# Ledger of designs, part 93: designed miniproteins, single chains, continued (5)

Each design is a single chain, and the fold is of that chain. pLDDT is the mean over its residues in the fold that is shown.

## One batch from the design tools (miniprotein)

Design m19207
Fold by ESMFold2-Fast:
Structure m19207 (fold): chain A 65 residues (1-65)
Amino acid sequence: SKEVEEAEKLGDKGGGVMSGYETTKLLIKAGLSEEEAISTSGYNGINGGLMSKHSAVGAVKGALE
C-alpha cells in the first residue's frame, strides 16, 4: 500500500529510524483515529515515538489489516 511504501521511504531516509510525528501521520492515513495513532506510536504531540523502520512499517501494516 502507499502508506507502507511511505513508511519504508521515511525509514530509509532516517537511517533505519522514523520520528514519532512521521509514524503518527502515517497511522492516521492508514485508518487509525488520532488517539489510536498517538497511543500506537508513543508520540505525544511534542516528542516521543521514535522507533525503528521495522517497527513503524509493522505498525502501519497492522493498521491496514
Scores: mean pLDDT 79

Design m19208
Fold by ESMFold2-Fast:
Structure m19208 (fold): chain A 94 residues (1-94)
Amino acid sequence: MAEEIFEAIKNKDAEKLAELLVEAYKNGDPVVRGGALGAMVDALLEEKGIKDPEEREKARKELAEKIESDEEFLREAALIAAKKIIEEYEKLQK
């Protein structure tokens, strides 16, 4: 639920937020699923430091395919995305 995601962000609970991102990706409507996948892929691209637009586009496709096929990688990507979302939220508070 959207309210639970917002509460996890406010409480800076990366583990709970990661769990909610996995649930959104697996069980959400198409918009919610796309948003969760996009957030995870974007966080992984930033983690790897990929800045070149052409390399970023290629890596985006490869990362999305890996998230869709590898359950362990999905959970890892969700945790990285959760931490990144919380960091951005904290920056907005200062």
Scores: mean pLDDT 79

Design m19209
Fold by ESMFold2-Fast:
Structure m19209 (fold): chain A 56 residues (1-56)
Amino acid sequence: MEVVTLQVPGSVSKEKIEAAVAANDGKVLGIVPYKGGYAVVAEVPADKVEALKAAL
């Protein structure tokens, strides 16, 4: 498991962020409003990090 921080544009909903993390066997640790979008902290399997980045 890797803890990753992702910057997500404001066009992506919180529901989509949560669904993408769950689809990659991950767990959302936090979602913080970030200028124009969100900063997302998630714990995901190391082999799923790139797939999660591509989904968001």
Scores: mean pLDDT 81

Design m19210
Fold by ESMFold2-Fast:
Structure m19210 (fold): chain A 90 residues (1-90)
Amino acid sequence: SVEEILKRIDELIKKIKNPFLQKELEILKKDIERLHKEGEEDVLKKVEEGLEEIEEILKKEKVDYKEISKILVEMEVEVALTLMKRWLGL
């Protein structure tokens, strides 16, 4: 559910101490709220998978913030492409 995805993003913002990654998560949250209003379920699944990967990285003794950043960028690109296709009428 979108409510669950948004809640998971909020929890990641609290757990991640890097301010640039926090800002990227806040941007992702806003884009997901927009996609929810437009009914895009396939992109939401991609976001859920990326959030699960980040949550697993955060459980490790040494947290790889570079890997978290890579996953966030991959999710944001997927979300941005979907929003762009809708804006272009594609």
Scores: mean pLDDT 80

Design m19211
Fold by ESMFold2-Fast:
Structure m19211 (fold): chain A 71 residues (1-71)
Amino acid sequence: MLSAEEAAALATEAGRAAKAGDAAGTRRYVQKLADAGVISEEEAEAVVRATEAGDLEAAQRALVRGMAKGM
């Protein structure tokens, strides 16, 4: 299982990738969070789709919401 610190680090990297418009990088980080059960697959996909759309606010909201539900 991921520690809370490891989950927070992955969420930070996902947020950075999303800000850079890197959908592939965002998917990699949020998939690791979903595989560990920290966020749902649906929440991970929401972050990736928002990143692909260039909607940084939606990507950040989805990531924060997913993390809050998983904690």
Scores: mean pLDDT 79

Design m19212
Fold by ESMFold2-Fast:
Structure m19212 (fold): chain A 102 residues (1-102)
Amino acid sequence: SDKEKLKEKARKGIQLREEARKKAEKKLKEAREKGEEIGKQALEEAKKNPDRAPLILSLGAMEAGSITGETIVSMSKENREKLIKGGLGKDTLEKLKREEEK
């Protein structure tokens, strides 16, 4: 019946959204872990070279930020919109808009 087909489509839609959410959460977790590892490596290198510490830390922060930004841009539009509504910083929103305009 048409009613049963509509219920089946609704269930499939919910499952697809839950799978997309889990994939987005996994990608963000992986990006965060990579960013933390880069930050940790930059801190260790800065300790070895104190005179260059500001440069080393700035480069590490840029690399970590690039990985996070690339991960967000690689997400589906729906997943990005959920992250935006969840309180992404204004700077991240401006970066997303610039990438979508290219």
Scores: mean pLDDT 64

Design m19213
Fold by ESMFold2-Fast:
Structure m19213 (fold): chain A 87 residues (1-87)
Amino acid sequence: SIEEEIESLVKKFEDYLKENPNASDEEIQTLILLTVQSFLEEHPEVPREEVLELAERLIKIGVELKGLSEEQVEAIREAVERLIERH
């Protein structure tokens, strides 16, 4: 299911950050965007709300585990919106 895939992607991202404590903010932003892009490419008919759910869950983990700034969070959200518009 879409819900199970979102859970799997979120867990994989969290595990990556825990295994890579020195990952840069740029690497984290890139990984979030690549994860969202891949999800959109695999599920072209997925509702926008599900894509935003995935993105927000990944952002939350990045903030909680790596201290992503409000400016970085806004940049990620804007990039996610652009990815959605391209689909």
Scores: mean pLDDT 86

Design m19214
Fold by ESMFold2-Fast:
Structure m19214 (fold): chain A 90 residues (1-90)
Amino acid sequence: SMTPEEYAQRMRELASTISDPELKELVLRIGDLVEAGDATGGKVMLAATVYKADKFSLIVTMLADQHPDAIELLKENFEKIKEVVELAEK
């Protein structure tokens, strides 16, 4: 399992290989939120990112290929965010 700090480092590493400035900024922002431990703000921003599903799916795919140990942490955060959003809408 990967620590939040190690996950953020992996996100910064991944971002360095991305030429699309919008995708690069998104990857860096996800890493920063996880490292900061901002559970509420991070979940809200990642939930908003999930509504741009194609970009989030691309990040997940890139992580699976380049950093497979980080993919589970990203998926776990995604599932927890879905749960929080569902609770907030009820």
Scores: mean pLDDT 58

Design m19215
Fold by ESMFold2-Fast:
Structure m19215 (fold): chain A 69 residues (1-69)
Amino acid sequence: MPAKVVGGTPTAPEGRSYAEPVLRAMQVGMEVATEKVRKLAEEGGGQEQLDQASLEAQEVFRRELERLR
């Protein structure tokens, strides 16, 4: 039979009610970061653009977290 082993327990902690909204915020932040990085890679962005993309991703993540207040 094909082996099935736990591959990502730390990414999704179980037994915490707060996990759900935090995971949502994380997903949104990751999507923004990934999309920005992809565009930069395709358009040949430099380190300065990468820095900006990182800041924007952090801001989006923070905004989502503030919404959870």
Scores: mean pLDDT 66

Design m19216
Fold by ESMFold2-Fast:
Structure m19216 (fold): chain A 56 residues (1-56)
Amino acid sequence: DNLERLQKKLESLQAQLELVDKHIAENPDDEELLAEKKNIEQEIANIQEQIAQLKA
């Protein structure tokens, strides 16, 4: 199920985002962590768009 795979990937990315946010809280000026957060957020947005298209 394509929808199930996307939902599982979304859950994984959200868990990664929580971990990165925790690290950023400890190192708020870490440029690499901020870049990782941005990349994860972009990937989450992409997956959410794909899920929305499958549900439409």
Scores: mean pLDDT 84

Design m19217
Fold by ESMFold2-Fast:
Structure m19217 (fold): chain A 95 residues (1-95)
Amino acid sequence: SSRDQQEQQLAQEVVRILDLRGYAMRVIGLGAEKKIPQEEIDEVRKILSEINRVLRQALLADQDGQDITPLLQRLRELLERLEEKVKELLKKVLE
């Protein structure tokens, strides 16, 4: 069912958020060492804040039995942006 599929997809995005937070925290740590500009750290923090906001909206809407497809799509877009940004910044400091 679409509900079962949405619950499975939401669970997958939650796992991905937890994994990406580890890398994001490493990037923030490198900012404290002045290896990454503050503007880049602020962008990572901003993306994390938006992910948390959309995730909260998705969890509440899901509990209320609402269609969360648009929120899942927004989460995926934000997670792709975070992953790309974190990989870019880590590459710059590890090379």
Scores: mean pLDDT 82

Design m19218
Fold by ESMFold2-Fast:
Structure m19218 (fold): chain A 110 residues (1-110)
Amino acid sequence: GPLAGVGVVLIFGKNVPEEVKKKAKQMLEDNGAEIVLELTLGEKPLEEIVKEILEAFRNGANVVVIIYTEEDKEEVEKLVELLKKYNIEPVVIHEKDVDKLIEKILEALK
């Protein structure tokens, strides 16, 4: 598929509905992506999340995708700032725009 050979770190905001999580994972797998790491914000400190993302990049991940709701926005913005220090620019997608997931990943990989 269009994402063949792409390793994805998939991060969900705490308030993202299970149906949206399931849809995002199915879309990635249907397009040939490998989900190297899946995390939900609020389950671990942000510094630990950053450490796991960096480890995933050593193990074949090449893009970070963050799917969020408005309630998650502040924590997502903090994670984005932390990742900038490591030259990682995540693909950030509101839950309502999940259908744009594949398009936004392909754009980020140019």
Scores: mean pLDDT 90

Design m19219
Fold by ESMFold2-Fast:
Formats: structure tokens, sequence, C-alpha cells
Structure m19219 (fold): chain A 94 residues (1-94)
């Protein structure tokens, strides 16, 4: 079974590096994402930052799974902490 996760995430500057973290939920599961900045892009005059890293998910029955997590946040001039959205998927055993 594939679980799709979505939740709040943050990309922030720590010790000169951009690091990302967030939490996400799927039906019957909760997850956390940690990641690093991998890309920046501009759409319609707004800049966005993309971070990727492992999504660690725990199902309601206590099993733990790892998948791929993605965090996208809008870059705001002068801010060191950018709020965004987590998305990711994990494959769980039946």
Amino acid sequence: TRLAFVGPGTIRKVDGKYVASGTATAPGATGTVTGELVARFTVDGREYAVAMGPLTATTDDGRTYTGDGLIIAEVVEGETEMEGTVSGTVEVAP
C-alpha cells in the first residue's frame, strides 16, 4: 500500500547551511521529514526553495517506514526561516 503524506514544513538557515524539517500525516500514519536545500526556482516573480530528505513514517499499528520527502517554501527577502509544505510517499507492507 502507498501512503501519501502532507503537512507543514520549514526551511531555515543554521550555521550557514539551509536545513529543512517538517511533519506530515497520511491516513493511519504520521511522519517527519528532515532535508537539505537542493534547488531554488522562480515562478511568476516569486522565488521558491526546494528541500529533499528522508521521510520517516510511523503507522497507527506501530510499524516504521522510510520514504522520500519534499519541502517547498516561498523565499521571503530578509528571512532566515521560510514556511512551506511537506509532501512525500512511503510504501507500507500489507
Scores: mean pLDDT 82

Design m19220
Fold by ESMFold2-Fast:
Structure m19220 (fold): chain A 79 residues (1-79)
Amino acid sequence: SVKGGIALAQQLVDTAERKRKEGVESGNEGDLKAALLAAETAIDYAEFVKKDPEGAKQGEELIKRAEEVKREAKEALEK
């Protein structure tokens, strides 16, 4: 369901943001890689949500947040 997809994508984005913060602060590559995986999975669910007109705005916002986590985590891993 769209509502279930939104809830799952939101939880994955929240996890990705937390793991990115933890990984950047500690230098832990495992946390940064976990952030990337959570963000990529969140994008997949958010793209599904975005196909429904009622979920389009929330899906787009979640994709944007997840892409930001991916960018920051990749930059931290290249350090």
Scores: mean pLDDT 85

Design m19221
Fold by ESMFold2-Fast:
Structure m19221 (fold): chain A 61 residues (1-61)
Amino acid sequence: SSLDELLTQLNELVQQALEEQDPAKIEAIRKQILELIDSAKELSDEQKEILRKGVEDLLAR
């Protein structure tokens, strides 16, 4: 399903960001994650806000 594809892409990007050591590359991946969430038609506005907050909290290093 499109939701399964979205979650697979989101998980892959999050894993890449968590494994990355270069701050500039982490920032680029963070932007890709946020763009993916913002463009996702499968997600409600509430779900998008929860995911955005979760990603920002995870990547706050």
Scores: mean pLDDT 80

Design m19222
Fold by ESMFold2-Fast:
Structure m19222 (fold): chain A 101 residues (1-101)
Amino acid sequence: SLSKKIEELRKKIEEYNKQLEKADELFTVLTKRYNEIYEKNKDKVSKETAAIIARDYVLSIVDELEKKGEKEVAQLLKERMTKLTDEIISRNRAEEARRAA
């Protein structure tokens, strides 16, 4: 029935919203850890390598969440961590280009 279909869709939306909230909370915590690892390594290796090291570390935590069945939360976190890393690398490359000019 239409009523049953609407109820099923509402439950799916509620579950997805809970996954988004959990991903937002975890992303805040993981971003702090990311920045700690990045700052520790950026002067010892290249900034690009430091960003990759920080990404790989936090993604290892995300992989543990995926193994526990939190696949949707893990996917959202992987996407956000990859985007954060790409943005840091892009900004650092732009800064180096400005210094070379």
Scores: mean pLDDT 86

Design m19223
Fold by ESMFold2-Fast:
Structure m19223 (fold): chain A 70 residues (1-70)
Amino acid sequence: DLEEKAKKLILETAKKVGEDSITEEKVDLIIEAIKNGDMEIGEKLLLGLKRKGASEEEIKELKELFEKIK
């Protein structure tokens, strides 16, 4: 399940970089937006995680998952 994989990876990445504002509820809203073709919220999430220290590899994997969910 690509949605479940994306959700887990977002939450794990947020925890690693200390981004406490990213809750399971917020992740569910972001995934729903991506499924409806709205990538803006997803891009903002990735930019925020990158600024907090997420690796390029983690960001790339999340981008690939978002494109598959869209």
Scores: mean pLDDT 82

Design m19224
Fold by ESMFold2-Fast:
Structure m19224 (fold): chain A 66 residues (1-66)
Amino acid sequence: SERLALAAGVGRLIGMAREGAPRAVIEEEARRLGVSVGDVYRAVRAPSPEAFRAAAERILAAAEAA
């Protein structure tokens, strides 16, 4: 499904940022998915699992709207 594919893409993007991929790579992937690179780094820097879930849900919603 489109939603499952987008969720997988968002998960990969957040994972790449967590693993320290170059900012330019993260910016290009975020642009491709139609999401904010700032929101990706907010998810990576989330201070709690609850904050992470909220940030990840926002990113997925943006990708679905793009």
Scores: mean pLDDT 82

Design m19225
Fold by ESMFold2-Fast:
Structure m19225 (fold): chain A 64 residues (1-64)
Amino acid sequence: SLEAQVARERARLEALLADPAASAEEIETAGKRLVIALQELGRDDEARAVGARVRAAVEARFGP
């Protein structure tokens, strides 16, 4: 189900955000997958919040 997919993609993103060795590409890819799944469920505000969080985390860790 899309709900189960959102749960899996969210768990993946949280694990990557907690991992200091995770690359920008890994974090961005996981974030994009979660955003798409949330948009398919009509959870647009959550999708926007995830996108903002991913951008902030990548910028803080890797710079502009």
Scores: mean pLDDT 88

Design m19226
Fold by ESMFold2-Fast:
Structure m19226 (fold): chain A 78 residues (1-78)
Amino acid sequence: ASAEEKAEKFMAGLEALRPEMVAYASTLSEEERQALIAAIEAYLQRLLDTLRSQGVSEELLERLEELFERLLAEIRAA
């Protein structure tokens, strides 16, 4: 499978798991939630760097970034 196909599958999986991740975040303390947010942000940066190095389109990278920003916003609101 191409890097783009793998990225699309990953995005679909993340979207499917988003409600469960948000529900989990709502059980955390403020400090634990902040640590989770920091870990997700660090993971996103590494993922974007990896995919960009593999020649994935900027359009797909922007979609992935938007998806993570939405997830982070929901976790912050939990």
Scores: mean pLDDT 83

Design m19227
Fold by ESMFold2-Fast:
Structure m19227 (fold): chain A 97 residues (1-97)
Amino acid sequence: LRERFEELKNRYERLKMIVQLFIDNNEMVPKETLQELKRTIIEMKRIGEQLGILSEVQRRLFDADLDMVDRMLKAQSAEEQQQIYEDGQREKDQIAK
């Protein structure tokens, strides 16, 4: 299970990098990329809970990421996705304090 969590964490980091590249280039993040990121976060949360390694802060960060991704999936433009992404990052920063 710990190895599975690390594999999912690596996938999560890769997907975050891809999302950031699209945002930085003012391009719409592909729906498939956002759906993969959502599935990865859900699996990480599930396995992390099973392993007993998730803090309350980490759970809140996963929930914030999931909300952000769901909102990005509903966005109609790159500008809307960028705003949602920036709002999501601010929320995560507040949780991490």
Scores: mean pLDDT 84

Design m19228
Fold by ESMFold2-Fast:
Structure m19228 (fold): chain A 115 residues (1-115)
Amino acid sequence: SMSIPLRQAWTAITVIYTLLDLGGTEKVRKAIAESLREVAEELKEEDPELAKFLEEIADILENSKSLEEALEQLLKLAEEYYEKAEKNATPEDQKDLEELKEAIEEAKKLIEEYK
């Protein structure tokens, strides 16, 4: 199974792709934030670290002034948790780390094309 930081980084990347696919309007960002808060409430006893992370993503989505700001903050979050995952990586994590690195690089390109 993936490490907690690796799962957190993938979650941030998934939200970035969702925003890009749906156009990331204020209404879409608020709707995603509400959904993430509902999932966080369900997970808070079983996976409190992931629940807290989903609340952090929801806060970014609700408090960002623009889609560009939200995407930039989510990308920084994905990179931060990628670095945490890499520092504590086992040999079994290497494939997931490589795939995540490629996903982060692709997200960077898509965000630049959106600007």
Scores: mean pLDDT 86

Design m19229
Fold by ESMFold2-Fast:
Structure m19229 (fold): chain A 73 residues (1-73)
Amino acid sequence: MLAEKLIKYLEEKKKEAEKLKETVSGDAKEAVDTAIQLYQNGIDLAKRGNIGGALGLYGMGESLLKYAKELAK
């Protein structure tokens, strides 16, 4: 179902962010830490059937993860 696929995708993105956290510091690390929290909150919302809320948190997490990668360059 859609919710199950979204949860799996969010879990994969959270793991990606956790790996990136090992290689970054300062502002980039804070951005990654926030993205991890947003992905976790997205998983929790999707599990409760709030797909719109989960997608919103996914989008914010992606923006922060991109920002962190740009800061680390």
Scores: mean pLDDT 84

Design m19230
Fold by ESMFold2-Fast:
Structure m19230 (fold): chain A 70 residues (1-70)
Amino acid sequence: MAEELAEEARAAGLDELAEGILQAAREAKRNGLPLEPIILVARAQLYKALGDEEKAKELYEEAQKIKAEL
């Protein structure tokens, strides 16, 4: 969930990422857009910031595939 992921980002010292996650999720809900691609992109950014570039890349690719199916 967006709030849980934002708390994880804050715990890692990534306050800017946490605010971005919450804002993107809020805008998606307001516009009736799916949250899944937004959560995947946010998780990818968190893993990249933590040094796990391989996992981040896989999550970005998955988010793009989901967007293409919509």
Scores: mean pLDDT 78

Design m19231
Fold by ESMFold2-Fast:
Structure m19231 (fold): chain A 82 residues (1-82)
Amino acid sequence: SENEKIIKEAHKYIETVIAHPDTPEAFEAEKKFLELLKPYAETALNESGEKQKEAEELLNEALKPVAARRKELEEAERLAEL
């Protein structure tokens, strides 16, 4: 589906950020990620019912690698400061 393509593309951008942190490539990927998801974020905020739920579900799927990576980085930072 179109939503599956969007999720797949979002995951590619996240993978680039994870693989090449603090590089111009990572910053460009982050920018493209945000632009890609902007319409879905607007739908989640401004619509109701089924449209809102569908947008929220897509955003949750797209953001799964970001949430997992954030938790990984928080744990690594916590351990490094011990």
Scores: mean pLDDT 79

Design m19232
Fold by ESMFold2-Fast:
Structure m19232 (fold): chain A 76 residues (1-76)
Amino acid sequence: GLSPAQRAELEAEALAIAQEGVARLNAVLARPDATDADVDAVYRERDARLEALVEAHAARHGLSEAVREALLALAR
């Protein structure tokens, strides 16, 4: 598993991705021509960034495949 410091780093980076996602969603919703497809694209990009973050932490900290898969399941 992750150390408390590694977990805090992962949580901080995940929070930053979530905050960027909210800002992007607000920008899309401010457009009068925004579609459901535009909203879906924001969520897909957020989910892809969260998955990439988990993979980067798994590689950096030598996490087991079982732990990596569990974290990826939570990002989906």
Scores: mean pLDDT 78

Design m19233
Fold by ESMFold2-Fast:
Structure m19233 (fold): chain A 79 residues (1-79)
Amino acid sequence: MEEFREELRKQVEEHKVEVIVLDKSASEEKKEVVREVAKEFGVELIEAESMTEAQLIARELVKKGKTVIVVSKTSAVVV
């Protein structure tokens, strides 16, 4: 999980991420890491009920000019 934490921190810093959208179906360990990183960088965290909902939320935020990272059980992708 430390590798995921380092990757997420790097993505947030390098891409100036403003919002993290988290799929709640991710593991508890992964969700905890995401919450800690969001708090550390002072970025907004939105917890979505599904990956489909997370993608819809991210799409609307990107349309508003926000830099977003979507975290699922298998990935973390900057959009």
Scores: mean pLDDT 83

Design m19234
Fold by ESMFold2-Fast:
Structure m19234 (fold): chain A 81 residues (1-81)
Amino acid sequence: SLEELQKEIAERLRERAARSTGEVRTYLLVAAHELETHDLSAEEIIAMLETLAAIFRSLGDEEGAAALEELRRRAEELLRE
């Protein structure tokens, strides 16, 4: 479900934020808070995950980016329902 997906994304962002500093940490915590407090559409979740995956790749976190891409595929499946 979208609710379960939002929770899983938020947990991954909080885990990465704990290993980050400065503006990146703040950005990830804000994104996690949005996922925890708002019902986002599948399209909004997909857009957020694409942005986050690009940020993770720019930081050299290819494993984290790949995990976010997997969550994006799950969001795309929910959008097709």
Scores: mean pLDDT 82

Design m19235
Fold by ESMFold2-Fast:
Structure m19235 (fold): chain A 69 residues (1-69)
Amino acid sequence: SLMKATLVGAAYDAATGELTLTLRTEEDVEIVVTGPSKEAALAGLDAVAARFRLDPATVAAAKAAIDAV
């Protein structure tokens, strides 16, 4: 079974040089992905999506949010 999650947000912090993506599962578990670039954040998201079996729609929304930063 795939885990459904909601996109909370994606933001870049110029002071730290880090992009942070936050997701929240239907079980109210917070998933945070950080990276020093969009490429690193996308790689982290792919690893998290595989580990937690995130639904493709959530992954697509999260990738779009990272790209929009």
Scores: mean pLDDT 85

Design m19236
Fold by ESMFold2-Fast:
Structure m19236 (fold): chain A 83 residues (1-83)
Amino acid sequence: SFLDFLSDEEIAALKAEFEKKGWSPLEQEIAVADAAADVADEEARRYADTDPELALRYDVLAALALMHRTVLRRIIKREEERK
């Protein structure tokens, strides 16, 4: 999974924080995916010269997180159209 570098506890803590702000579960998933993409992109840049293989793995994770965000946004759009 592209989120395997984040613990279940870290994901749950982020979702709890967003729930306090009144965000829907789908909006929370989008925020988690966006945060995961940002972290993965930063780690990829950090390791680019030191460990190119690890950097490439983080680049792939960032891309997968952005794809997941796009899918979730489409789900929200469909959910809003059903209201």
Scores: mean pLDDT 75

Design m19237
Fold by ESMFold2-Fast:
Structure m19237 (fold): chain A 97 residues (1-97)
Amino acid sequence: SKEEVLKEIMEHLRKALEAVRAGDYDAAIEHLRKAVQLLKENYDKLSKEDLEKIMALLEPLSRLIFTQHDLSDPRVQELRDALLELYRTVLEALKKK
């Protein structure tokens, strides 16, 4: 259902935030990628308000991820790339509403 899709996306974003705080970059990348996939597959089911709720969680995620400065770890680069793809996906979805 529409409500279940939004809830699942929001849960993946919350788990990504927790994983980044714990230093578990592999888990954070996986959760961000799952959120992107769910958003792409269910774009038609999500309202503008739903997309704005998703966008609101991206600011604290972005702040936390872009303050991680160990650029020697390729997972940090991958984490940043996953977040940027999520931002782009949400913005593209919002433009179509």
Scores: mean pLDDT 83

Design m19238
Fold by ESMFold2-Fast:
Structure m19238 (fold): chain A 101 residues (1-101)
Amino acid sequence: DKLKPKLVKDLSSEDPAKVKEALDYVKKTKDEELIKASIEPLVEALKSEDLSVRLRAAVILGELGDKRAVEPLKKFLEEEENVSEELRKTIEEAIEKMEEK
């Protein structure tokens, strides 16, 4: 099935409509393989030169809610010496959504 690779790519897309469609699919299906496969590409997208891509990646990781993303997000905040306030807040919100209520 070619759908899963397309959805993983669409989650890290600059196109909000593609991101929304892919995220809606993940939320509806709760596909663990798709969620797991999406974590690494989304964490890599946090290193993008495009701030919009970085912000969307952080939001999507929070919306997926998979706790396996918590450690990579915390490492990103520790290793990056110049993180914008907006990106930092977005990542912190994503971590809070994935950690206990």
Scores: mean pLDDT 75

Design m19239
Fold by ESMFold2-Fast:
Structure m19239 (fold): chain A 103 residues (1-103)
Amino acid sequence: DDFTVRFNLYAIVDYVAEKTGDKELAEKAKKAIHQGNYVEAVKLIAEMLKRALEQGKITPEEVKRILENIKELIERDSRVTPEQKAEINKILDELKEEAEKLG
């Protein structure tokens, strides 16, 4: 449901923010989640994950698990349009490819 999607996205933001210390980006991501701006929220989460990965603060395996979880959550939400799902999947796939190059 929508609450489950938002709850999981908030938890991911908090988890990554603890590792990077990037409070500003975390607050921006949470605002996007709260507003139901899923594309923007996923873009911001992807940016946080990419920074954490580049800084060695998260493993490529953890990144791939998080990306798969986001993909599953978004695919199950009927309120996210097919166009938004396609854009989100592209963002997730691009970061997954970067993580695979590092692991």
Scores: mean pLDDT 81

Design m19240
Fold by ESMFold2-Fast:
Structure m19240 (fold): chain A 80 residues (1-80)
Amino acid sequence: SIKDELLEKLKKAIDAKDLEGLKKLAEEAANNPEISPEEFYEILEEVSKYAHEHLDDETVKEIEKIIQEIVKKQTEKLLK
């Protein structure tokens, strides 16, 4: 599924410590009409969990910051 393919790409970005690539992939997911808001939230939870399991605390904090920024931008788009 598109969700599974995106999760694989996001996990590879985490393994590479490619924070810019992670942010770009997450922003693309947020704007993908084939990904529901519920699926997008699930993707972000899996990414956060994977980062906590595979990366140092400092890098995890940067990833959490990226996730929070993306969530805020999506919330702002829902405001009329």
Scores: mean pLDDT 79

